# Ledger of designs, part 7: designed miniproteins, single chains, continued (3)

Each design is a single chain, and the fold is of that chain. pLDDT is the mean over its residues in the fold that is shown.

## One batch from the design tools (miniprotein)

Design m8213
Fold by ESMFold2-Fast:
Structure m8213 (fold): chain A 90 residues (1-90)
Amino acid sequence: NLDSLLEFLFELIDRLSPADREALLADIEAGKSASSEELQDALIRIAEAEAAGREPAEEDLRTVLLHVYDLLKKTNPELAEKILEKLKNG
């Protein structure tokens, strides 16, 4: 369900500070991407933080968003554009 995916991604963006949101936007505009290994490490740390009742590190949230954005830019550009709008305006 693309609506559920978009809602989930928007929730991750809402957890970012303005500075981390700007850093993610700059990385996207520079054409940077996160590797599958970096994604795996970030997801493990996020899961550990959530299980411990702690906030995940914003750097790990950025890694997940950067990887997913790069995939969506190639597979669903319209959805990728909505993510960019949320980063710029939300």
Scores: mean pLDDT 84

Design m8214
Fold by ESMFold2-Fast:
Structure m8214 (fold): chain A 82 residues (1-82)
Amino acid sequence: MKEKIEEIQKEFKELIEKIETEGATVEELLEFAKKLAEALREMLEIAYEEGKITEEELEEYLKKLEEEEKKVEELAKELLEK
């Protein structure tokens, strides 16, 4: 968990640096969003296994995460389409 958070923080810092120096593509932003979603999903699974959340809460959070992923994909499509 801690290592995965540090990895996401590092990737976020690298993305910001790239935006400042070279610019980031919509595809790179989407890849980062996907990695963040995967990390959140894994953290939710661990929280469930540790008894910190219920099965119903896990299902609700996973559904919300899926809906947010779809919104990010729609936003990216709008940015790529003229």
Scores: mean pLDDT 71

Design m8215
Fold by ESMFold2-Fast:
Structure m8215 (fold): chain A 65 residues (1-65)
Amino acid sequence: ATLEDIAIELNNAGFAAAYDKSNNSLLVSGKDIDLNKIEEIAKKAGYEAEITEIKPGLYQVKLIK
């Protein structure tokens, strides 16, 4: 799966997720986000997720194989 595919899966799961081409990562926005569910979706796709809150309510999700 590509990072764009994972962004689509996150949106289907109810997250506001976008692929950030410049940083080759995902951006997820929202209040009180279930970060554990994001990590679970990433692991299902074969990635380890490193999640960082870069601004209040805005998270950068780096996907590592």
Scores: mean pLDDT 83

Design m8216
Fold by ESMFold2-Fast:
Structure m8216 (fold): chain A 86 residues (1-86)
Amino acid sequence: MAEEEMEEIRELTKYFAEETLKHDESLKPLVDKYIENLERAIEEAREAVREGKTGRETNLYLASAAMSALGLATLAVSAKRKKEKE
């Protein structure tokens, strides 16, 4: 169900955001941007469901949310690798 998928993406995004900030707090502005993009994509997906649009449109918005989560995951890996270079 789309709402459950949105919640999973939100939880993953929160996890990667916390991991990124744990390793490098200077990345907070980038993390905030990814969270903002995620919340916008989730709201668009929620509106598509509310309007009775097809699962295809909802899936496109969910894909946008997932891409924002992937961006945060990439930041978390990058921040961790920089810290572990010592």
Scores: mean pLDDT 73

Design m8217
Fold by ESMFold2-Fast:
Structure m8217 (fold): chain A 67 residues (1-67)
Amino acid sequence: VTSEQARKAYEILKAGGLSDEKATKATTGIVIGLEEGDEERAIALAKAQGASEEAAKKAVDAMLGKI
């Protein structure tokens, strides 16, 4: 994961209505899930912080460099 990919994921989560604190925790959760090789867990950890399914999936795609 690059700093640019992490920043893009954070901005997507912020645009989805998360606070700075929740967006930071959600971004960290995505990193943890992806390090474990589990995209579904990465999405679930972002949603645990209040991200919508759409925002969580888009943030995961950004973290993977797909967008």
Scores: mean pLDDT 82

Design m8218
Fold by ESMFold2-Fast:
Structure m8218 (fold): chain A 85 residues (1-85)
Amino acid sequence: SMELIEEMDRLFRAAVLAALEAGDEALAAQLGRLSRETIKAINEGDLETAIRLTEEARRLAAAGGVERAAAYMDRAIELIKRAKE
């Protein structure tokens, strides 16, 4: 849905900005790639792939120590799971 895409885009943008504020440009680039892949999966109706990609983004953010980005990704995962219901 368009609403899901808009909310996912907002959360990924917030995560990218958090990574940039932390000085982790490599993480920001990875989160940007995963954002594009996740939105593509949602547009294709593949919510399971969207969940897995967002969980990957969450793991990368947590491993990079950017807790704010990880928290945004946790919210994104819950949003996709609710849309899959």
Scores: mean pLDDT 90

Design m8219
Fold by ESMFold2-Fast:
Structure m8219 (fold): chain A 75 residues (1-75)
Amino acid sequence: NDIEEALLAFKVTYLENEIRKALKNKDLESVDKAIELLKKVAEKAKSLGADGIADRAEKVVKKAEEEKKKLEEEL
């Protein structure tokens, strides 16, 4: 329903912002935790048929994993 989908969309935005902050601080542990939470959000969104939210969450995860790999290479 609209309320559950809105909450999941909010969680994706919140976790994307948390990843951005963690990447700026080079806090790889916080990036990993946020990625795990985003994967759970994507699974929940799929279970509700909210494919758009699931796709968005999966794209954020992919981008975060790529940015994390670049940081690991720099460190």
Scores: mean pLDDT 85

Design m8220
Fold by ESMFold2-Fast:
Structure m8220 (fold): chain A 105 residues (1-105)
Amino acid sequence: GKSLEELLASLSKENVEEIARKIAEGFVKLLNEGADVEVLKIIARKIVEGAAKILNVKDKKLIEELKEELERAIEEASKLTDPKEQLKVLTGTLKKVFLKLIEAS
């Protein structure tokens, strides 16, 4: 499959849902394999930073707000037992985060 960097580099309004879902599937797998939630939050922050850099978004306040929103989604998903509900939460938040970055670019 495509690397995370390749997925982020291809971000557009047309493919944002597909890319959000693929990244969310990775997080769901890691959560269900017992990955440390604090480590997943660090990865989530780096994904927002990487997407902002690729899209040339300079709004530091927006970037921090989106990092915090994705961290909250990781914590919410970690409290759910159904992988389908975890995927729904994470896909929805990643899509929202990426759309806001695209609109700010």
Scores: mean pLDDT 89

Design m8221
Fold by ESMFold2-Fast:
Structure m8221 (fold): chain A 64 residues (1-64)
Amino acid sequence: SMEEVQAAVDGFAAGVRAAMREIDPKLEEELKKAKTPEEKSQVERDAFIEIVRRAVDAANAALA
């Protein structure tokens, strides 16, 4: 239903915001440890994947 779609979207957005608040300090520290552009790209990809995972979990929780 449209109500379920809206709940999922709102849950996803809230999950992204919450994940970013927790991950941003960790991302800064990991980027400082990265020595090459390739390592920095990998750190950024890993952070993005984690943000998406948490956002998906929040969307699923909103539908439960």
Scores: mean pLDDT 82

Design m8222
Fold by ESMFold2-Fast:
Structure m8222 (fold): chain A 100 residues (1-100)
Amino acid sequence: SELEEKLEKLLELQKEMTKIIKEAEANNWSDMQGLVDKLLEIIDKIKELIPEEKELLDQFGAELRANVDNPISLLRTLVNLQLHLVGIETELELEIRREK
């Protein structure tokens, strides 16, 4: 189904995001601009996949850009973004179950 394909793609993008964050951590957070740039590319892919989430994802992207020089605020934004994506995942799983 279209919902199952959308869920699979979202899970792939979440794994890519986790890899980017882990690579940044392994590099002792030495390239915060590079981290933000890579995360914004993932956010753009999620916005294309789930257009209804565009407004909130645009807000997360803006907060990441604004906090490139503030690691604590940037990491807080990342945690909130990851929690939001888990929420979208859960909603997609529930919709798939309703169609069966």
Scores: mean pLDDT 87

Design m8223
Fold by ESMFold2-Fast:
Structure m8223 (fold): chain A 86 residues (1-86)
Amino acid sequence: MEEERRKELVEEVLELLDKLREEVLKLVIEEYEKEGKDVEAFLKNIESLKPKIEESDKKIREALLKQPIEKLEKLKEDIEKALSEA
């Protein structure tokens, strides 16, 4: 069913967004280490935002579930391309 396919695509998109966040975080950590900045302090700040990020992810999931399948498939492709170029 179209709704099941939409749910699958939403979960795939959210998983890809999570991977993209991890790659961005890795690049920021590498830059901080290169500059001699306090990586532990940075990570503690990110951890303190975790409850807000989780709440945001719920809202994003709800918004994505309202999108047409074609838009979700394109978004998945765009994120996969961004990850492959990172």
Scores: mean pLDDT 78

Design m8224
Fold by ESMFold2-Fast:
Structure m8224 (fold): chain A 85 residues (1-85)
Amino acid sequence: MEKEKEELKEKFKEKAEEARKLLEEDPESEEAQARIGALANEAAAEIYEELGKEELAELARRIAELAREGRLEELRKLEEEFEKL
C-alpha cells in the first residue's frame, strides 16, 4: 500500500498541475474549463477505484471522457441527472 499511495499522490499532483496550467493560460475558455474538469474526474476515478467504489469510479471516468471529447451538452445532462439523484 505504501508504493500505491505514493503513486496515487503523484498522479493527483500531475493532473492538478496540468489543470492549473490551463487556468493560467485561458481561465475563461470553455475548452480549458472542460479540460480541467476532465483532469479532476480522471483523478477522482483513480481514487474511487482504490477505495473499491466501482460505480463512482466508472461515473467519474465517463464524465472525464465526455469533457475531453468536448461533449459539453452530454456532460451537462449527466451533471443534471446526478443532481437529481
Scores: mean pLDDT 68

Design m8225
Fold by ESMFold2-Fast:
Structure m8225 (fold): chain A 73 residues (1-73)
Amino acid sequence: MEELEKLFKEADKNGNGTITPQEFYDFAKKHFGFTDDDLGKLAKIFQEADTNGNGTLDFEEFKKAVELLKKAV
């Protein structure tokens, strides 16, 4: 959880420097213990972190998403 750049690279499965909603959901399930029952909550966290509204998370937005995930467990 503490190496945010490492976590970002683990979430960014296609290596393009942004996190898609599906990559984010997979990341949250793997690292924070969320399940498919939590998809609505994860979608809200994604939307809150997506500050520019482009439908993906860059590294700065991902840091916000990780903070929100920590509070949601």
Scores: mean pLDDT 78

Design m8226
Fold by ESMFold2-Fast:
Structure m8226 (fold): chain A 95 residues (1-95)
Amino acid sequence: SELEDRAAYLTAKNLAELARKYAEVMAQKAIDEGNLDLIDEARQKADTLIDGARVAASRASPELREEALKLIDETRQYVDQIFDEAKAAVEAKKA
């Protein structure tokens, strides 16, 4: 149904947004604490959220699924960049 398709899309969007916000918060915490292990743990959690978003997107109509997958791919790139930058910042403080 249209309602179920939209609910699937919104779930995918919300999980992708949560992954982005989680990455930002945990990356900053890792920088503040100088903790590389926290980046690896946070990356795994963000990956789980992004995977969940992809599963939710698969339940949407083809048009909404395509839109959700584009957002998820953009979220994947953003999350990877945030954690890569955080890792570089933590490593720079240890050098």
Scores: mean pLDDT 90

Design m8227
Fold by ESMFold2-Fast:
Structure m8227 (fold): chain A 73 residues (1-73)
Amino acid sequence: SKEDEENFKKAIEQAKKLRKEVLEMLDAGKSPEEIKAFLEERTKKLLEENKDNPIIQSIIQTTKKALLQYLDS
């Protein structure tokens, strides 16, 4: 549906913002612990805002997992 398309676009834009913010924090010399704390707080809020939307939930959770894995490497 058009609504699902808009929700998908919104989720992708939020994923891009999360990635950009993490990269900016890394460039600023923030510790992995600080960046992980930021990711936990930011994604928790995004998940609560989109509690009833499984598509957005899935994309946010997948993005969080990928960013955490990147920080652990």
Scores: mean pLDDT 83

Design m8228
Fold by ESMFold2-Fast:
Structure m8228 (fold): chain A 63 residues (1-63)
Amino acid sequence: MSELELLYRVALDAGLISSVAEFFDFLERYVAGLPRAKSDLEAVRLAARRMSELTGRAIAIPE
């Protein structure tokens, strides 16, 4: 699950989570609340942009 692995690594690196349990809570609060995406890639882009806005970090998005 490359998208979930990317989100986990980004959230961990940004200091938003410190464990797998916190990652599942993070997904419910920050990713599940995003607008409906047209594709998995769009969903990852929306999540990465939201994390960037919340943390003030530039987040790399896979192509």
Scores: mean pLDDT 61

Design m8229
Fold by ESMFold2-Fast:
Structure m8229 (fold): chain A 95 residues (1-95)
Amino acid sequence: SSQQRQQAKDLARQFVEKDFESRLNLFTHKGAVAGEEANRLYRQLEQLVGQDTADRILDAVSEITTEGLTNGLPGEETKQRIIERVEQIIDEAFS
């Protein structure tokens, strides 16, 4: 449904934000808290979209993060590319 699609997108955006915060603050209390929140959000997202779609989302996060950092893209630009790709994956899953 459109409501479930929007909930999935909202959860995915929150997940990406917390995952990115965790990655930028490795080995700090702030990073640890963000990582715990990202894991919780990911579990909620997985319950809503299923394992296969959640795996595609994680693959996209990993691939775009690696590509962005390798090419020297600003963190915010890399994050926005991840969000856009993740929303596309969700749209495909609910089509």
Scores: mean pLDDT 86

Design m8230
Fold by ESMFold2-Fast:
Order: sequence, then structure tokens, then C-alpha cells
Structure m8230 (fold): chain A 104 residues (1-104)
Amino acid sequence: MEEKRKEAEEYGQKGVELLEKGKYEEAAKEYEKALEIYKELNDEVGKLLVARGYEAIALKLKKEGKYEEALKLLKKALEIYKELNDEEGIKEIEEKIKEIEKEK
């Protein structure tokens, strides 16, 4: 269990590094790998960190005009917040989705 949690943390760290380098698709894939492990561990904190990672990538994609890709990541973050019953996270993501939908 601890070995898998460390592996998920390493994927999350790699996702952050790739995001900082502008490698958004690679960053999303690393967060997806982390999420799979956190789901197996039922690690709610880990799931929340991945949702925030998807939001960060989506914000960068929106700035580049990649609205379709940004929406896909925001919807993935929304699913995580709904699983966690995070009402504030749900509202924030729904607002961001509406903003992007208006720009499409």
C-alpha cells in the first residue's frame, strides 16, 4: 500500500513538472496514472490533488485556445469532486465549464 502511494505521488510530481514545461498532454497522462492508483487505495486526498492538477492543465489549455481539451479535463475534475461530495469544488468547476462553453 505505501509503495503504491509513493508511486502515485511520483506520477503527480512528474505531472507538475510537465505542466511547468508546457507539456500538457503528458502532464494529464501522468495525473491519470496517479488517479488510477489513488482510486485503488481509496485515497481521497490523492484524488483531490489530481482534480486540482486537471484544473491547472485546463487553465493553460484555455489560454492557448484549446477549449475542447480544457473541457475534457474540467469534466474529469468534476467527476472527482462529485465522488468526494465536494460542493465547493463542484460549483467552481461548473462555473469554469460554463465560461469555456460561452467561448466555443
Scores: mean pLDDT 86

Design m8231
Fold by ESMFold2-Fast:
Structure m8231 (fold): chain A 95 residues (1-95)
Amino acid sequence: SGSEVRLKNLLLKRARDLADLVKQGKLSKEEFGEQLKLLVDEVRSLSKVVSKDLFTEVANFIIGLLKQVAKERPELKELTDETIDEIKKIRDEHL
């Protein structure tokens, strides 16, 4: 629906902006970790209000962004891997 698409687009924009900020060195590892916790909370909230198909699309996109961050910033890999595991858990709990 239009509302689900809007919520999807807002979360995807936030995830892209976060990835861009950390790749540009504008966030410390600690700041990035705090923002990832907020992102997981937003992903969890989205899972309760959107269709399974839209949620899976969003989860997979964010996982891809975090994998790209780890590739460009290997020192963040442990943090991104932990976040990916949490997002996968949320995704799988709604399947």
Scores: mean pLDDT 85

Design m8232
Fold by ESMFold2-Fast:
Structure m8232 (fold): chain A 81 residues (1-81)
Amino acid sequence: KVVSPLSAEELNSLSPREYLLLEAEYVVKRYENSKDPYAIKLKELAEELIRLIKENAPSSEIMKVWLEMIEAAEKVEEKRR
């Protein structure tokens, strides 16, 4: 499951960039050893999001990668058979 482990209180205390950084770090950790192609792509997108945030990239670029991560996460969840 690709849902963040953070509580609602913790989420409310974070800036948007801090929230996205923690979500991306969680995804990288969660899928580190996954061999699923969708999970590998999700991890790569999460790593790119972390890089963009650390480089202070424009919010538009960060949001574009975040939306691609959400799409990849939905495909990982679709593996219900």
Scores: mean pLDDT 72

Design m8233
Fold by ESMFold2-Fast:
Structure m8233 (fold): chain A 106 residues (1-106)
Amino acid sequence: KLEEIKEKLRKLIEELEKLREEIRKKVEESNLSEEEKEKALEYLEKADEELEKARKALEEGNVEEAIKHLKKAIQYLAEAARIVNDSELLKKIGEIGKEVNELASS
């Protein structure tokens, strides 16, 4: 059961990394102001830091710490997605957040 939880968390980290790249592309292709682009990129940098911490915690077998960092990464990605005003990205981020919450209650 623990190995199944770790594998699910690993998959969720990969999905969040893919969403981060999609948001970065949206920021780069957008007609947003320089200030809005900088703010979105700052959230993506914070999300990247939290995803790295989640991966390290998972490698160390610390599921609780991995979930904590994933929740923070999800929040930062959602903030970046709100700046680019992409409802589909926000929906995908929310779905992953729900899966993380379900694993946290297991």
Scores: mean pLDDT 87

Design m8234
Fold by ESMFold2-Fast:
Structure m8234 (fold): chain A 74 residues (1-74)
Amino acid sequence: ALAERERRAHELEQEAIRAAARGDWDRAVDLFEEARRLLGRLTPVQAAILRAWRDAAERAGDLATAARLDALLA
């Protein structure tokens, strides 16, 4: 059901936020990629989080992570 997929996507989002807070960008991006596959799209809130992370990764010089986040936002 859509509601069950939305709940799981929210759980993945929360795990991704915790992973990013620890500097584990690979895990954070992987978790958001799974959430997008589960819903077929990003929510506006998820897109805003990913834009903030993309900008943070670019400022940190992590261009590979920034590129992966740009791909998720496309």
Scores: mean pLDDT 79

Design m8235
Fold by ESMFold2-Fast:
Structure m8235 (fold): chain A 81 residues (1-81)
Amino acid sequence: KREEAEKLVFKAVQALNEGKYDEAIELARKAIEVAGEEYPQVIANAYYVLSLAYEKKGDTEKAKEYQAMADKYLDEWIKKR
């Protein structure tokens, strides 16, 4: 549910800030899976974590792809207000 997905994103951000990039990727992926299509803001935040984690791991192409996904879901969330 939304609260579970938000908690997973929070944990992913904490892992990212601690330099635990693989853990951040795993938690962000779980957040997207739990959120489904219902919570674009949560999905956008999870993709943003994926983008930053891959950037820190040196995978700039995946970082750009996930940044684009984050921007897409953020735009979707904004348009729904």
Scores: mean pLDDT 81

Design m8236
Fold by ESMFold2-Fast:
Structure m8236 (fold): chain A 81 residues (1-81)
Amino acid sequence: SKFDELLEKAEELGRRAEELLREIAATGSDEQKAQAGRLGQQLGRLMGQLLETPEDDLARQEELLAQMEAVLAQLEALKAA
């Protein structure tokens, strides 16, 4: 289903975020670690909201996934800095 595909994509984003968070924890500055922690919390909240969203609310699911993708992009930029 479309919901299962969106959930799988969200889980993949979560795995990538976990990898980036580990890398920042190992090599990042205190500032980068603090920012990464906040981004990680935000991603967790968005995932929680996605799991609570009705399967037929595709518009809300896509909105939440897009927000999760934006947070991941911020985390990737933070690691690259």
Scores: mean pLDDT 85

Design m8237
Fold by ESMFold2-Fast:
Structure m8237 (fold): chain A 80 residues (1-80)
Amino acid sequence: VTFDQVLDAIDRLVTGLLDPETAAKVHEILDEARELSKTKSPEEVLEFFLERIDQLEDPDVAELVKRIVRTAFRTLKEKQ
């Protein structure tokens, strides 16, 4: 499983679970994470991702998205 495939999986889950406006915000964070993945380790990208998600207006939505992201990154580590 590639890092890009993990980000795509997060994007698909978020699009299915969140309202379109919030999903669009997470999509933007995912694009930033993809750019960072070219120069940063998966651990550094995960840290950046979690910090950006914590800036979402709804803390319950932020916690849900953080859980999705943590699960996807764990799957990446287990399948490498």
Scores: mean pLDDT 78

Design m8238
Fold by ESMFold2-Fast:
Structure m8238 (fold): chain A 85 residues (1-85)
Amino acid sequence: EAAALAAARRRALLGVAETIRARREAGEDTQPTTDIANELALRLGKARSVEELIAAVRDAAQRARALGDEHTAAALEGLAAELEA
């Protein structure tokens, strides 16, 4: 339902914002991490299903891991698992 997708999108966007806020508070915010978050926010806004939201978050987590940002990758994997529940 459209309402379920809207609720999932709101939770996903909040989860991404919280992840970036935590990284900034830790003094570990980097340009690559910010770029991943901005790309993810754009993909989340365009997602047409909960499955697309989950795929976008997982893709972003994989990219963070490839860049060596294990903390961001772990946070985004947790968010994807939360969206699947």
Scores: mean pLDDT 80

Design m8239
Fold by ESMFold2-Fast:
Structure m8239 (fold): chain A 88 residues (1-88)
Amino acid sequence: EPLSDEEILERLFKKIDTDGDGKVSFEEFKNFIDNASLSEISPEIKKLTDEQKEDLFNLIDRDKDGYISFEEFKKAPLKILLYVSSLK
């Protein structure tokens, strides 16, 4: 049975949040993308340049504090889809 979207996002967030502080830094975000398999993220995300990864991180980081909260992360899938679509 498929997990709820929130359960999937919570599991993924905890996987990216390596220090367990409830916040994802840009370094944790970048390291996750760089090390993730194609079973974990789409090929389009894995092909992003470091500059594009930073742009995407800043798009998700709504309050601009340099960290992604779980509340911001729950909105990430739609933002990622829109961002990748804008790149063609």
Scores: mean pLDDT 72

Design m8240
Fold by ESMFold2-Fast:
Structure m8240 (fold): chain A 74 residues (1-74)
Amino acid sequence: MVEEVAKGLVEMYMSVGFEDRERVEEVSRRMSREIEEEMKKDPEGTREKIEESLESWKPYGISEEAKKRILEAL
C-alpha cells in the first residue's frame, strides 16, 4: 500500500511539474494519508519503502531531484 501510494505521488508529481512545490504538497497531503499513518509507526522504514518504490521509476526518467522533492512533500 505505501509503495502504491508513493508511485501515485510520483505520477501526480510528474504530471503537474516538479518545479511547483506547493502543488506537489497539496497532492501529497491528499494521497499520502496512508504514508502518514505508517510514518507515525515507523518513519525510517516507511521512508525506505517509499524510496525503493521511487527507484522503480528510474527507467521512466525520474530524477534524483524529483525523488527528493516528493519525499520532502510527504
Scores: mean pLDDT 64

Design m8241
Fold by ESMFold2-Fast:
Structure m8241 (fold): chain A 70 residues (1-70)
Amino acid sequence: MPVDEAEVSEAFGRMAATLAYKYKFSPEEVAELTRLLVRTSGPVAARAFIETLEERGASEEQIEAARAAA
């Protein structure tokens, strides 16, 4: 089977969200990271990133910044 690029992109988004949450990224930093994820890994990574931030209990401002940047 070819590599499941969607699964890899989801894993990358989840890892990025975990780091952003742990280190308390600002909403601006979250927005920039979300734009980078869309550009390099596509919308699947950005979606996983936002969902993981919500699961981790990130601030509403961080989640809104990510959604606006996706």
Scores: mean pLDDT 81

Design m8242
Fold by ESMFold2-Fast:
Structure m8242 (fold): chain A 91 residues (1-91)
Amino acid sequence: MTLQPIVQSPENVTATAVAESEEPMAVVISLYGDGELVARSVSYGEHKATATVTAPKSGIKNATAVGQAYLSSEGVSATAPTQSATITQAA
């Protein structure tokens, strides 16, 4: 599983997680702003799943993204290293 770097737009922060498996799986992406959960998304796939989550960046100083993958047959979770970014506010 791969957790992509956090991307900033003028209004939003976006986090994306991708996982590939030979069996059906779920991918969960959780986005935290200043230690509080601000957004979560789940994606399902037979062999590949991509989960993307977007949240407004207004009032957030630091964002952290956490990705997890769950296999349908085994209930086993896989994790990627967390991604963090300092948020740049629009002028």
Scores: mean pLDDT 75

Design m8243
Fold by ESMFold2-Fast:
Structure m8243 (fold): chain A 93 residues (1-93)
Amino acid sequence: LSEEEKQLIRAAYLVDKDLGIALYLYLKGEVTPEDIGLAMAVAATGPLGREILRRYLIKKFGEDYLKKVAEEIEKFPEPSEEQLRIARATAGL
């Protein structure tokens, strides 16, 4: 991952943990564009969509792996204010 990709992942994670984890997995090539696109579209429908995304991630990867991903993301460089704004808009917040 590039430093810019790490900052974008961290921005998404700070807005919504599951969105940040999903973006990390997509950029690492562990999720297809089609799978992540559908998951993100569902998440944008609000709390129910975000719960569906969370359940999808747990089912596919397991809670222990997602915990390790979250711990790695928390070590990523701080995002810019603009990156945080984009992440909030993407999350439907």
Scores: mean pLDDT 75

Design m8244
Fold by ESMFold2-Fast:
Structure m8244 (fold): chain A 88 residues (1-88)
Amino acid sequence: MREEALKKLEEIRERAIALVASHALEPVTEEELEEAARNDPLLARAIQIASEAARALGIDEPVRLAPEALPEMLELAEEIEELAREVE
């Protein structure tokens, strides 16, 4: 159901914003983003999620969470990938 998927996506977004608000952010270079997109698509997704959440807080540059919080963001990236497969 589309409404159910949208609700889950909003919950993931809220969790991402909370993580970004409570942890240190590291700027991501264009080269790092391109490398992640080629070799680690989950990391590329995590950078996208963190950057979108940071934008909601007024930060307009690509960012990732500090290494201690990165595993939690990667988990959110996996949840989004799985959710994308459920939306039919």
Scores: mean pLDDT 75

Design m8245
Fold by ESMFold2-Fast:
Structure m8245 (fold): chain A 109 residues (1-109)
Amino acid sequence: SMKEKLEEIEKKIEELRKNSPENYYTNLDQILEAAKKALESGDEEELEYIENLIKLLEIYIKALKGEITEEDLEEAREILRKLGYDEEVVEDIIKHLKKLAEEAKKKKE
């Protein structure tokens, strides 16, 4: 159900917050708020964005593990644009994903 998808998103965001500074997750807060509003509005079309939000969270988890690819970054750009983010915000998020992946790789070395 859509409520179960939202609960999974909330759990993933909380897990991600524990591993990184809160400042890096400002956009994740906005994504979670958008998901909650879509569910509350009862608009079926808006609820389709929940699937994109889950996909974006999976990409963030890959970044934290240092496993992110260029294809993942391109997919993240498309998802963020579909969610209505401005190009400047999209590029800022992509920059953060790259930084997270680099930091994760350094910790594994």
Scores: mean pLDDT 73

Design m8246
Fold by ESMFold2-Fast:
Structure m8246 (fold): chain A 86 residues (1-86)
Amino acid sequence: MERALKELEISEEGRQALLDLIKAMDENNVEEAKKAADRLVELSGENPGLATLLAMIAGIAKSDKRASPEVVKVLEEAADRAFARL
């Protein structure tokens, strides 16, 4: 994952937001997941690759069932908003 972030030329702010999102998913913290996802949606306007990453993370969370349904919904809604900005 770290290597993929470097290949996408993601800013340090974008990298931190992705790490915050992954942590929130592992902790099933809906509020923190929403904050991190909202930050990634803002950054996706400058880096379209972040929209694809949000969609991939949402898919992984849904398949692995590590995240609650509420967290999965936050990720899916964030991915939709990021793609709408493209």
Scores: mean pLDDT 74

